# Designed miniproteins, single chains: the designs that were tried, part 84

Each design is a single chain, and the fold is of that chain. pLDDT is the mean over its residues in the fold that is shown.

## One batch from the design tools (miniprotein)

Design m2924
Fold by ESMFold2-Fast:
Structure m2924 (fold): chain A 80 residues (1-80)
Amino acid sequence: MSVREQTLILFHTMSVSSLVFVAELALKNGKTDVAEKQARAALEEARDLEELIKKYNLTDEKVLKKLEEDIARAQEILEK
């Protein structure tokens, strides 16, 4: 995989993680509406990242594991 493709995947991975982090921070501060909105945004960004992973046939276990963990965290916020 090229450096450009790796950079694009890293950027989307960081975007998902940032949205989950903001959602968790909002929840900690009692802002449940903001937390739900950011968690939903994280899941949408994660879906786009999954399509990129499929398109580029990525088998990077670290990226896949982090995406799975971030999706689980976002889903947990929405299920409370």
Scores: mean pLDDT 81

Design m2925
Fold by ESMFold2-Fast:
Structure m2925 (fold): chain A 87 residues (1-87)
Amino acid sequence: DNIKKAEEYIEKAKKLLEEGKDPEEIAEALAKAVAYLTDLDEEALKDTLEKIKTYLERNGYKKETMEQLIKDVEEMLKDVKEKLKEK
């Protein structure tokens, strides 16, 4: 289940952030979560990755930037789950 895999990678990213791990490891976990959330739509994946890149260019790899990226991916997960429940 792609949704369950996305949830696992979001939780991994949150744990890595709490443990003070390298921002690259956190970003990799989030990228994998996004990939699982967008397996049904390649254009949505490209759009989301461009948004992440723009945010990183503006704010860098600060803890607050990584926290916001995690929240953005969590909101994406919520939106995907809500859309699936409406069917």
Scores: mean pLDDT 73

Design m2926
Fold by ESMFold2-Fast:
Structure m2926 (fold): chain A 79 residues (1-79)
Amino acid sequence: MEEAKEKILEWLKEKGLLTPELEEAVEKILEDAKKLQEEGIELVEDTETARMSKRIIEDPEGGIIEEIEARLAREKARA
C-alpha cells in the first residue's frame, strides 16, 4: 500500500496534477480498498465504486492510475 501510494504520487507529480487534495484522496482510496479487502465488498448502490474498489484491490497502483488516466482522457477529448 505505501509503495503504491508513493508511485501514484510520483506519477501525479510528473503529470502536473499533484495537489494536497489529490494526495489525501489517493490515501483515502487505498485505505478504503484495504478495509473492503478485510471485510468483503458490499454492493450497496454505487456499482462503479464497487468495480473500482475491486480493481484497486487486485492492482492498487495500476487500478488508481487507470482511473486517473480515464479522467484525463475525458478532459482531453475537448468535446
Scores: mean pLDDT 62

Design m2927
Fold by ESMFold2-Fast:
Formats: structure tokens, sequence, C-alpha cells
Structure m2927 (fold): chain A 65 residues (1-65)
């Protein structure tokens, strides 16, 4: 389950389950914003922020293995 996976990531990374959930929600929010504004400065910034959030989530996932 999604919660179980987040718990494993939290134990491995030291990031709380709540923080991991917020990072995932923020990533999706910024990705949506980037898709809605693909040719704008706002969209480019949103895409960059989503990339940073994705890197943090991926790092936590790698530690859980």
Amino acid sequence: MERERLEAMARASGISVEELERLREERERFLKLAKEHPDTREGAIAYSVAGILDAEISFAESLAE
C-alpha cells in the first residue's frame, strides 16, 4: 500500500511520512502548473521546482531499498 511504502522510505531516509506525503503532493501540484503554462516563465519555474522535489523523493526511495 502507498502508506506502507512511505513508512519504509521514512525509516530509511529520516524524513517523516507526513513530509514525504507533502513532497509528493507538492511535486504533482508543480508538475500540473508546468503543464498548464508550458511556454511561460511561471511554468518553467514550476517544472524546475518539481524536479527538485522529485530528486528528494527518489533519494528517499533509494535509501528504502
Scores: mean pLDDT 77

Design m2928
Fold by ESMFold2-Fast:
Structure m2928 (fold): chain A 87 residues (1-87)
Amino acid sequence: MNIEKAVELARKAGELLVEALEAKGLEEEAERVRELTEKLIEAIRNGDLEKAKELAREMVEIAQKAGLTKVAEEAAELLNEALLLAS
């Protein structure tokens, strides 16, 4: 378990998604991902892995629904690594 590394990867995934959403003018979706990223970091720090998995899934779904397939896939890989390190 490496909580510090898990948090770093979660932030990186969130930033990647936010930048891609903002580049498409999807400001509300970008703000939602920022909120979800902070909640995800809190869940990781608190050891609530079930909550963390739900939040990570929601972040990826926002990007997928926005048509950001490639960035959603990259963020999903980072989030899966974060969740493994938090386990």
Scores: mean pLDDT 88

Design m2929
Fold by ESMFold2-Fast:
Formats: sequence, structure tokens, C-alpha cells
Structure m2929 (fold): chain A 70 residues (1-70)
Amino acid sequence: MDELLKYYDSLSEKEKALLLPFLVRDRIEKETVRQVLEELGKSDKIEEALAIIEKDPTDRKAVFDFIKSL
């Protein structure tokens, strides 16, 4: 959580707004990731992001890093 909060603080205002759902939930939900990628216009990346969640649904930083890399 500490590393995740530092990562969040490094993001732009737009990125913070898009990724806020991951910070207020106690777990990463597949539906939340799908919605964020759809809002970014990156629907073709949904399956890659879901693979990250399948590996570790509590690793919010890995999901953030993936979304930021798009």
C-alpha cells in the first residue's frame, strides 16, 4: 500500500481520476479494469490487463504500471 500511494502521487491529474477506483476498493475487480481501459480507448488491451489480475489480484501497482504504459 505504501508503494502504491507513492506511485499514485506521481501520476497526472487525469491518470489519478481514472485509477481512483483501484485505490478505494480492497481488491482489483476485472470489471473495474475493463471500464478504465474502455474509457482510455484501449479495449484491445483488456485481455492483457486481466492476465495481470489473474496472476495477483492484490498487485495494484502492476495494473497501474500496465495502464500507464499504454
Scores: mean pLDDT 68

Design m2930
Fold by ESMFold2-Fast:
Structure m2930 (fold): chain A 83 residues (1-83)
Amino acid sequence: SMEIELEIAESLEAMTLTVLRKAASKKITPGQIISDMSTLPGGKPDKFEKMVKDLGIDLSKPLTEEDAEKISKKMKEESLKQF
């Protein structure tokens, strides 16, 4: 169902945005997030790195709130493509 697929994608966007905004407030870099993801079962560091690079975001600079919004939006787009 397109309705359920959209709700799942929107929930993932909202959750991702919340986590990334918190990371931005702590001046965490995308590179640090990728490193942390590589230590977690079910983490997808390569997918996250590709999304960040595709958006032109620097892995070595602190994440901004604008970066968080762009990444979470792209996560929603990628989630919808899976269905």
Scores: mean pLDDT 78

Design m2931
Fold by ESMFold2-Fast:
Structure m2931 (fold): chain A 67 residues (1-67)
Amino acid sequence: SSTKKKIEELINAGKFDDAISLLENELEQRRDKLSAEEFVARRLQLIGAREETDPVKKESTLRSLLV
């Protein structure tokens, strides 16, 4: 989708906080379509990505959240 492409472009540009914000918005829009466990797991991954100081690990986490 165009949104996935935009998130990938932000990750490639090193704009991780902007990419995380778009992923958080997508997760919230999908809340009713996810199990409680899956929603919590993805939210925790995004929190972890925000707190990650290693840019390589941060990028890896964000790319793993793309679908």
Scores: mean pLDDT 82

Design m2932
Fold by ESMFold2-Fast:
Structure m2932 (fold): chain A 76 residues (1-76)
Amino acid sequence: MKEEIIEHAKEKGLPEEVIKEILDEYEDWLKDGSDSEEDIKKNILAKIDAIAEYQKKLGKVFPSIEELRKAVKEEE
């Protein structure tokens, strides 16, 4: 299952750093046990698709975690 998520994200052109973040979120959701594995999978795949579509629309770039952190700090 994890390999399927990784392959899907790679096919969509997501960088390894973003794929790792998505996998960490997926593992946390599995650990919580609140949602079914099926629901978690659907949500993660939909999130990958949304990120990839957003990336394509905005010139195939999306901020690193550090860049997001800087944006929060620059908003005071």
Scores: mean pLDDT 68

Design m2933
Fold by ESMFold2-Fast:
Structure m2933 (fold): chain A 80 residues (1-80)
Amino acid sequence: NELEDMKAYGKLVSELFRNPDLSEEQLEARAEELKLSPEAREYLLALLRPDRPDAGEIIRRFTEKYKEVSDEVLELERNK
């Protein structure tokens, strides 16, 4: 679920802001605990390694996927 993946990713990003010294191994362990999908995992790695050639593409595709889910939520809100 894209929305749940984004929420789980948000938690991990908050952890990074609190503990900037987190190693890649600790980040991987945390991602497993949060049950991140492979796509959310790839997105996180792209954000942590912006120097990789595909980083921008990966970030853009994941954000686009999340936006589609958000649009569905907004439609439900409109129907209140």
Scores: mean pLDDT 64

Design m2934
Fold by ESMFold2-Fast:
Structure m2934 (fold): chain A 89 residues (1-89)
Amino acid sequence: MEAEEAARLALEAGVEALKSGAPNIPAAIAGALQGIGGLATLKYTGNEEEAARDALSGAESALRSGGGPEAQELAREAAELARRAIEEV
């Protein structure tokens, strides 16, 4: 479940960064899209490691976007879960 949760949180972090007026809009969009990519990878391939890596990339993009505190918190949680999922695979 960690890979799926990480990808969902990365998507939420990217969306929240956009809603909070993140100055780096492309990075916030990349975070959301990479979160979606992780969810799609998991759904269509079952590859938890690839999904977790997509989620980590999304979280890092969302962190770089400069979104508000809620977006930063979601992105940190996504990164932590993604790293854990990678270690467990």
Scores: mean pLDDT 84

Design m2935
Fold by ESMFold2-Fast:
Structure m2935 (fold): chain A 69 residues (1-69)
Amino acid sequence: SAQEQAIRGLEDAAKALEAEGDEKGAAAVRKALQLVRQGNIREAADLLREEAPDNPIALAAAHELLKLA
């Protein structure tokens, strides 16, 4: 499903940001993950663009979410 694909992508993005020591980026992605778990894929993409607008990993995740929304 789109939701399952979105969850996997966000989990991968959070792990990548945590590995880089980007705690703020990882936190934004984890907030987006909670929105996706609630079925709010578009709102999750919007949150990433608002809270992490300069983060390339978070923006790539937002782009993938918009393709699924």
Scores: mean pLDDT 85

Design m2936
Fold by ESMFold2-Fast:
Structure m2936 (fold): chain A 105 residues (1-105)
Amino acid sequence: DLLRKLATLFLIKEIMKLINDGEYDLEKIKEKIDEILKNVVEEFEKVKDILLEDLKLLDESVEELIDEFLNLMKEVLELSDEEVEELKKWIEEYVDEIVKKISEV
């Protein structure tokens, strides 16, 4: 599903921006992502062309993208296996919310 890949890549990039800006607290990252999701349609449209170009270079499934990102987060944020499972569920729920919002436009 192209929309799920775009939504997943969008969410991953937004989280990576926060980490690059020095945010390593998972709960604060979630709070900041919640603020971005309030305007997700506008934020997505700003970066949509870049995301589409990035997808041309990726042959990975949504599940593979999420698993690679979770492995990176486990290392960077020093997460336990239980915290990784909770983060996976949160990511999957937010990807579904993003897909719903962008598909209604």
Scores: mean pLDDT 80

Design m2937
Fold by ESMFold2-Fast:
Structure m2937 (fold): chain A 69 residues (1-69)
Amino acid sequence: SLVEKEKEYIKHLMEQLGLTVDQLAEELGLTREQVEEILNSDDPSKILELRQKLIELARKRNVPIPQEL
């Protein structure tokens, strides 16, 4: 599904950034529980929003952004 592919992309991007869920939460001003809720959500809009925030973080840190699916 699209949601599952986006979740895999998010996890891959987190690995490229060297971020744990806790560290990602800190970077985005969220709680760990909020990030886990988004990652376990079946709402494409929530998943896509998290993906966009991670892409912006990757750009800020000069980490290569994986090719779009």
Scores: mean pLDDT 80

Design m2938
Fold by ESMFold2-Fast:
Structure m2938 (fold): chain A 80 residues (1-80)
Amino acid sequence: MGAKVTFTLGADANLRMAAYAAEEQAKKLGYEGAEVEILGDNQLAVTFPKEVSEEEIKKIAEAIEALGNTVESYEVEKLE
């Protein structure tokens, strides 16, 4: 079972930099197969091949924010 995490960013977010930060942090957490997708003007989805913990999601949000983006919220969907 995997997970899909959708991050809602601030309106002026740099989605390219946010996607880069999310991908790099997911790799650092051992999720080499994680997929990052830009869904729209201020939303980013990260799909994990395995279950992801709340602490790992927080680390990804912190990595996105470290590059000058604001993370407003995130939503987690469990994949079968």
Scores: mean pLDDT 81

Design m2939
Fold by ESMFold2-Fast:
Structure m2939 (fold): chain A 90 residues (1-90)
Amino acid sequence: AARPPPVAGLNPLTDEETEEWIEKLREEGRFEDAEMLRLYDEYVTSTDGEKQQAILDRLAELLGLDRARSTRGEILERAVQRVREAIKEI
């Protein structure tokens, strides 16, 4: 069976590295990108499906995506791409 699509670019970050990047993004005034990285980390570390759905709803809203028309993978991939671009600029 195919593994769930890997969220490219942030999956190798440790919890400590994630916290460091959240703080750096906040220091640079990139509050939405910081919140997006925080939500992504909460999604990946959560074992609660209901909590994961709530996080996906919040990520979709931040990304301007239609939650009903967006797959889980699409939301996560767009969040990762946006955060990766923000990190590269700081």
Scores: mean pLDDT 75

Design m2940
Fold by ESMFold2-Fast:
Parts: sequence; C-alpha cells; structure tokens
Structure m2940 (fold): chain A 74 residues (1-74)
Amino acid sequence: DNRVRVQSYMQQSGYYMSQGNTDQSVSYMRQSQRVSGTVDPVSQDRVRRSQQYVQQGDVSSGMRDVSQSGRVVS
C-alpha cells in the first residue's frame, strides 16, 4: 500500500532529522515524495511536515533537491 510506504518513509525521515542526520532525512523525504501524489491528503500533509523539518534543520539545498525530484523518478 502506497500510503503505508509514505508513512514509513516519513517516520524514518523524522527520526533522522531528530538525530541531526539531515542527509538521511532528505533521502527518505525523496522516497516519500515519489509515492505521495497517489495517496490521500493525510499522507500529503505528512510529506509537507517533513519538508518543514528539513527547513528547520537549515537544509536549503536539500529542500530544493527534494522539491525538484518530487515528480521525477530516477
């Protein structure tokens, strides 16, 4: 289920963000972005919250990269 996958990635992203591991947090955010477009608004809200966590960690470059990759799978 894509929603379960998004939630799992968001949990991992949040966990690493709380540990100060911003690179891992951004990596998991990118994974969640790839599937978030096919899930309900609750999962989309979680993705948005994860983006705020990245910003709070002052990861401007990572946030831009996540945003650019949101709809691109490669």
Scores: mean pLDDT 58

Design m2941
Fold by ESMFold2-Fast:
Structure m2941 (fold): chain A 92 residues (1-92)
Amino acid sequence: SIEESELLAKALEDAGLREEVLQLQQQLAQAVKNKDFDTARKLAEELKEKVLEGIEKSYKEGKLSEEQKKRLEKVVEQGLEEAFEAIDAAQA
């Protein structure tokens, strides 16, 4: 949702990882465009790990509640699943 996307963006900004995450998203989009699907899958996994790192850091610094952390972790898992589905569709 938009509210969850805004919460995630703030958590990544607070963790100092927003720019790195945006760069990984751009690299992932470019890999898909280039039909480099093996690189796209690896970048999707790296993006998940970096976003989860940002969520954990924001949580440890008291900027996210436990409920917000769990909600964002679910959004990240869904985002990875959607990314793999999009890559599979582009590869077919």
Scores: mean pLDDT 85

Design m2942
Fold by ESMFold2-Fast:
Structure m2942 (fold): chain A 98 residues (1-98)
Amino acid sequence: MTNEEAEELIEKAEQLLAEKRYDEAAELLRRVALAIPNMDEETIRRALELARRALETDHEKLLRAAAALAFAIMEHGPESLREEALELLKEALKKVPA
């Protein structure tokens, strides 16, 4: 997956979130998480913002997808975003049903 393909997935996921198509948005967020090692910092930051919006929905699949994205950023993303990703992961895990 190229950075341009990841940007397109992020835009589509944002639209799906606005339309409340949460299952489909979660699938796209998971695909974005797999692309993190090949994304530039600006695109990763946009993905992180999208994941924060996903946390506002309290939808289980979106929360799990946001957690997966945050974990991928912590493992493969730039150090500058690691703290933000860790906070996002902690928030997502608090909201996931046990």
Scores: mean pLDDT 83

Design m2943
Fold by ESMFold2-Fast:
Structure m2943 (fold): chain A 80 residues (1-80)
Amino acid sequence: MKEEIEKNLKEGIASFKADLEKLKAQKDSIPKADLLKGLDIGLQSLEQMKAEAEKNNFFDIVKEIDELIKEIEKLKEELK
C-alpha cells in the first residue's frame, strides 16, 4: 500500500516536472491569465500531493514538492 502511494507520488511529480518545463517553453504563446490560472491549479495539486507524502513520511518527496512550489511561485512573479 505505502509502496504504491510512493510510486504514484513519484510518477505524479515526474509528470508535473515535464508539464512545468513544457509550460515554461510555451509561456510566450499562452495568455498570462491562462498561465496564472494553470499555475494556481498546479500549486493546489502540489499541496495535496505534499499532504499525502507527509502523511506517509516520504520526506524526500516532500522536499521535491517544496522545490516545485518554489519554482511555480518564482514563475508567477516573472509573469507579473
Scores: mean pLDDT 82

Design m2944
Fold by ESMFold2-Fast:
Structure m2944 (fold): chain A 69 residues (1-69)
Amino acid sequence: MSEAERLEDELIKLISEYDAKKKAGTLTPEDAAAYHRKIAQLLAKLSKVTGLSFPEVARRVEKRYLEKK
């Protein structure tokens, strides 16, 4: 697995966990802050690895996440 693919899979997993907690009403403010920080860090790493802009990698991850739902 490429590093980019691994980072995309990790992001999709985190977004899925965040969305599930939010939908269930179990997401605390502390959890939300931690998820936002982790997602931002992984998006920044993915941008560096792929050479794509931050908005482009965010769009790609969002599309893949929606396709897997």
Scores: mean pLDDT 79

Design m2945
Fold by ESMFold2-Fast:
Structure m2945 (fold): chain A 63 residues (1-63)
Amino acid sequence: PTREEAEAARAEGERAFAAGDYETAARHYSLARQIYEQLGDARGAHLALTNLAEALAKLGRRA
């Protein structure tokens, strides 16, 4: 995976979150976190995890 793929996944997650589609947002944020983690990008992974937790909170689920 590439940084561009991680950023694209995070952007798709943000777009879904803004539209109120929290389940789609959680899916994309989870993918972005996984890619950032594989790249060793701790900051990107943490940001994506925070976004994922917020999306899951909207759904009443735990991160």
Scores: mean pLDDT 84

Design m2946
Fold by ESMFold2-Fast:
Structure m2946 (fold): chain A 78 residues (1-78)
Amino acid sequence: MSVEEARKEVEEAVKYAEEVAEKLKSPTLQALLRRETRELAERAYEAIRKGDSEEALKLAREMKRAADNAAKADQESQ
């Protein structure tokens, strides 16, 4: 995978997580997801700058999983 492909995946993951966070009913889960996404995004962009496309892709995937887990927890907490 190229660094450009990894960058696109990171950008898509950040956008996805932000969209999920906006739809969460729990303020606590929303705050936690936004904080986690910010931390993971920072690490992912650092990996891209270093040319580590594999680490960037792993972090992008982790961001999407965090968003999906938060959405599921939000639904189960109702």
Scores: mean pLDDT 84

Design m2947
Fold by ESMFold2-Fast:
Structure m2947 (fold): chain A 68 residues (1-68)
Amino acid sequence: IRAAALAAAGAELAASQPDPAAAERIRAVGNDPTASLDEFVAAARAAGVPDALVAAAREFIEQVEASS
């Protein structure tokens, strides 16, 4: 479930990014089954994603976990 939530959040964040390099990095981490939520957040920040957007992605993942 967490892996599916990470992949979905990664795809959503990547789709919202105007920068293709940032989108690709986020998508890669989201689709990595070994990646943790902390690693996803760190990768998104390293790719230059604004803190507000990173917080929204974290909330999305938590919401999916709460609903499952």
Scores: mean pLDDT 72

Design m2948
Fold by ESMFold2-Fast:
Structure m2948 (fold): chain A 76 residues (1-76)
Amino acid sequence: MELERYERRLRGLEAALEQFEKLGADPSTVEKAREAIRKAREALEKYRKGDITPEQVRKALAEAVKALGEAAASVK
């Protein structure tokens, strides 16, 4: 249940980043958000394997959300 919820949220963040990039978000904020999303994806895969805690996945997702928000704010 939690794994599917985290994966859906991560896919939503990836889709939102692509839209903000198309809308002209600042390239530096896009790169930062892309890196945060990549780290969140890695955290989710480690969680699926039992290597990390749900708290670590939530932390990675929170950083991705924050970075995505900065990209969104950079759109005119």
Scores: mean pLDDT 83

Design m2949
Fold by ESMFold2-Fast:
Structure m2949 (fold): chain A 85 residues (1-85)
Amino acid sequence: ASMHAELLRKIAALVGKTGVELLKDPSVSPQEVQEFTYDLSVALAQRDIDGVIEVVKEARRRLSHNPEAVKKLEELEEKIKELMA
């Protein structure tokens, strides 16, 4: 299915915003953020919104030791779902 270009742009902006916020957290490693943003960029390039959600879920699992990072990723997932509604 062809996704609306504006929807993908909004999702990419939310992803970028969350990535910047995670980079400002001193308890999150830059490598973890790089891995997350790379996986998200691949899913976005493929226009795979389900894949974007799966990457966010996997990031929450890997960052489960950091409650603030988990909360940011949960907020990102909910915002993406709201944009798709």
Scores: mean pLDDT 78

Design m2950
Fold by ESMFold2-Fast:
Structure m2950 (fold): chain A 63 residues (1-63)
Amino acid sequence: SHHEKGVQGAREALALGEQYLAAGDAAGAASYFGTAVKGAREVGDEELQRRAEEVRDRAVAQL
């Protein structure tokens, strides 16, 4: 379904953000975490949105 694909897309963006952050690319990580926040919001996954916002804010704090 569109909802399931949206959740998968948000989770994939979250995982990519974590990979960029582990590689020392905080700007790249923040961009992917921002994509995860938008995706989670569009599908109404409040828990995923909150988690994505937390890691985005931590990545932005490194800039």
Scores: mean pLDDT 84

Design m2951
Fold by ESMFold2-Fast:
Structure m2951 (fold): chain A 80 residues (1-80)
Amino acid sequence: MEAEREEERRREAEALREGLVAALAAIMERSLAATVFPSEEARRAAEAEREREIAELERLLGRLAETAAEITARVRERRA
């Protein structure tokens, strides 16, 4: 019943989130691969920056999910 529908929705939301992160990572990988760097140092610096940007994006997505959960809990508390 409701539990089965919640589990299905969670799987769909997780798949969409995974797909979005993967698509963004693939775009960044492709952009980096297409770039001609003047030196190995410049290439390594760009790779490190990309990794930091992906890590920051994942952190922001986690914070957003936490905030959404807090808002949802607050709304439920007001009704309970």
Scores: mean pLDDT 68

Design m2952
Fold by ESMFold2-Fast:
Structure m2952 (fold): chain A 97 residues (1-97)
Amino acid sequence: EKLKKLEEIYDEILELIRRLLEKTTDPELRLEIEELDGLMAIAFAIAKKTKDPLFGAEKLAELTERLAELASKVDEELAAQLRELLERIRELIEELK
């Protein structure tokens, strides 16, 4: 159940990453976003395989904060939406403790 909640938030992050990459023309910034996307995928895969939603949520929170910083250089609205998802992850972390 908690892992499913994390997956729902992660799916929303993936949609925002897709929209962010469509708007990002700077190759250095695109690479940084793609690297964070890959790290998030690895973190979630580990959480799912190990049945550890707390580990997954903590790692996704860290990476989403970094992603929101990069997004603020491209689109403030997408950055705000990422920060909203970050707060949802932080709420889930408190529920999991």
Scores: mean pLDDT 88

Design m2953
Fold by ESMFold2-Fast:
Structure m2953 (fold): chain A 103 residues (1-103)
Amino acid sequence: NKDLLLEYSQAKIQIHMLELALEREDDPEVRKRLEEEKERYKKKAEELEKKRPDLTQYLRDKGEEILKNAIPEVKEEFNSLSPEEQEEYLILTGAVKVYNEYP
């Protein structure tokens, strides 16, 4: 259970990091490789979600706990997001917490 949660959390973090890298990258060949790597992590996350649907809910709950204790500026930014973006924010926030706390 812990290994799958960590693997899922790592996949979600890698997707986000690759999205940030793509926002800063102008080289078409580098962008293509980053997009291919992002697609691999997306497929991995989807397979883990199908195998263990509870993983998504667990990360969401962790993200909600962190958001509840966040500064007002972070809460305001979250409330400006679409419902789909809010879900992704919570899952990513939960994933980062899990990754940082895993021994």
Scores: mean pLDDT 85

Design m2954
Fold by ESMFold2-Fast:
Structure m2954 (fold): chain A 75 residues (1-75)
Amino acid sequence: DSARLAELQARNEAILAKLEPLAQKAVETGDKKLELQVKIQLGKEQIRLLEKYKDTVQDVLNKAKALLAQLEAEL
């Protein structure tokens, strides 16, 4: 459903906009732990969003969960 994909895209862009200042701060300060924590938080919020749209994007959701597990193993 193209309408649901458009809603998903808009909500994902809102998550990215919310976390961008923290990502930028991590880069500017060289804080590798903060950079990893921001990536983990982004992954968690994106998975939560994808769960609401899972009927449309099940494959993307499965891939996002696998990536988050890998990132959490690095923390």
Scores: mean pLDDT 82

Design m2955
Fold by ESMFold2-Fast:
Order: C-alpha cells, then structure tokens, then sequence
Structure m2955 (fold): chain A 85 residues (1-85)
C-alpha cells in the first residue's frame, strides 16, 4: 500500500526528521523496524528499550544509550511512523 514513512531521530534533545513517500508502507515499516531492533546488538549501545510499538498504526519508538569514542553517553530516541495513503 503506497504511503509515507517518517523517521525521527533525537540525540541529546536535538531532533532530525526525514519523510519519504514509498510504494509499500508495510514493507518499509518492517524493514526500518528490523534495523532499529538490530541496534540492540551493537557493542556501542549500552542499553536499548522499545518504548512504544503499535503494529496496526505502524508505529515504533525506541530509546538507546550510546557511548561515543570519547566516553560520553548520549541518549538517542528513534521514532518510525508509516501512514498509508
């Protein structure tokens, strides 16, 4: 089903949003969800939490704590929302 996918990434309170039109919102949502969940396996990620998930609304919000090369810990939030046309 064609529609729009919006990905919002917030790092230490600084937010960036990207919106893309896609031919299949279900497939793109599942792909992005899989990529977000794979962050839990990255050794730089100290913790990963699924804050909110709704499959019928095609919504996922995750929060991670990531340590950079200088030893600073950053709070990262990822929101994925797919909206059918």
Amino acid sequence: MPGTVTVTITVDGVTKTQTVKVEDVDAEFERLKAEALALATDPRVLSFEVVEENEEEKYLKGRALVRDSEGKVHEVEIEIKATPD
Scores: mean pLDDT 81

Design m2956
Fold by ESMFold2-Fast:
Structure m2956 (fold): chain A 89 residues (1-89)
Amino acid sequence: AVEFEVREESIGGARAVAIARRSDRAAFEELWERARRLAEQGLVPLEWTADLADVAELEAVGLIVTEHLPAFRAAVEEEGIELVGRGVS
């Protein structure tokens, strides 16, 4: 099965999330650093409202900033995608 890695952190009052296949670590790290910089400047790079069908066919790294992180995790896991998270929680 394909495993997705998720990294999440509270930054500037928002929850920044990056999600990718575990094999794409270098691209994941670049997008995570970008998300952190934007959040620290008070800029929200992306609010998650994704269609679950898109989540099931994810092949790339995504940036998600939301206050509804538990709903995001639940929706992704409902599609049968196992998340291996790295965060402050």
Scores: mean pLDDT 50

Design m2957
Fold by ESMFold2-Fast:
Structure m2957 (fold): chain A 97 residues (1-97)
Amino acid sequence: MSKEELEAEIELSVAELVISVALVTGGITEKDVELAVKQIERAREAVEAAESVSEAVVNEARSLLELAKEALEKDGELAKPVVEAAEELLRLAEEKA
């Protein structure tokens, strides 16, 4: 595993944790959205810098997108930027797989 791939997995895990905690604690706030988007952007930069990524990174990106869609269903438009960021990350990870 490359340093860039490991960084992507770490940032993905942090984004998933932020969304999961928000969903359990009564819904996503604007600050949770900002933090999740920043972590997804960092994961995206790491994936882009990597020569290739494993299916594990692709699977984590899919899990993140499913969590983001769950937040969108619960909290509506406020969660839309998280879904958009997660969709773009998944697309890039699939290209690099």
Scores: mean pLDDT 81

Design m2958
Fold by ESMFold2-Fast:
Structure m2958 (fold): chain A 107 residues (1-107)
Amino acid sequence: MSPEQRAKLQEDINDAMRDISLSVTNLTVKRAKEKGASEEDLKELTELGQTYADNRRQYMLTGDKASAEKYLNSLKKLYELEHKLGLISKEDYEQMIKQLDEKLKEL
C-alpha cells in the first residue's frame, strides 16, 4: 500500500471510528439518564466521551506513544465516571482499569 493510500484509509477509519465513539457516548448518556443521573453528570459524560473520541482520532492519525497515552487516559476517566454513576460494577471497573494500566505500562 502506498503512503497516500495509507493516509486516505487512515482518514476514512478515523472518521468512522469517531462517529462510532460518539454513538457509544450517546447510548451511555441515555442509559445514565434512565438511571436518574443529574444534568451536570450527563454533561460531564458527554464532554468526557467527546474527549475520548478526539484523543482516539488523534492516536489513529499519529500512531505515536504520546497520542496512545492520551487516548488510554481519557478512557480511564470515562470508566471512572461510569462507575461513579452506577453504569458498571466495582468488579468490572477494577478489571477495566487494570487492563488499561497494563496497556499504558507497555507503551
Scores: mean pLDDT 81

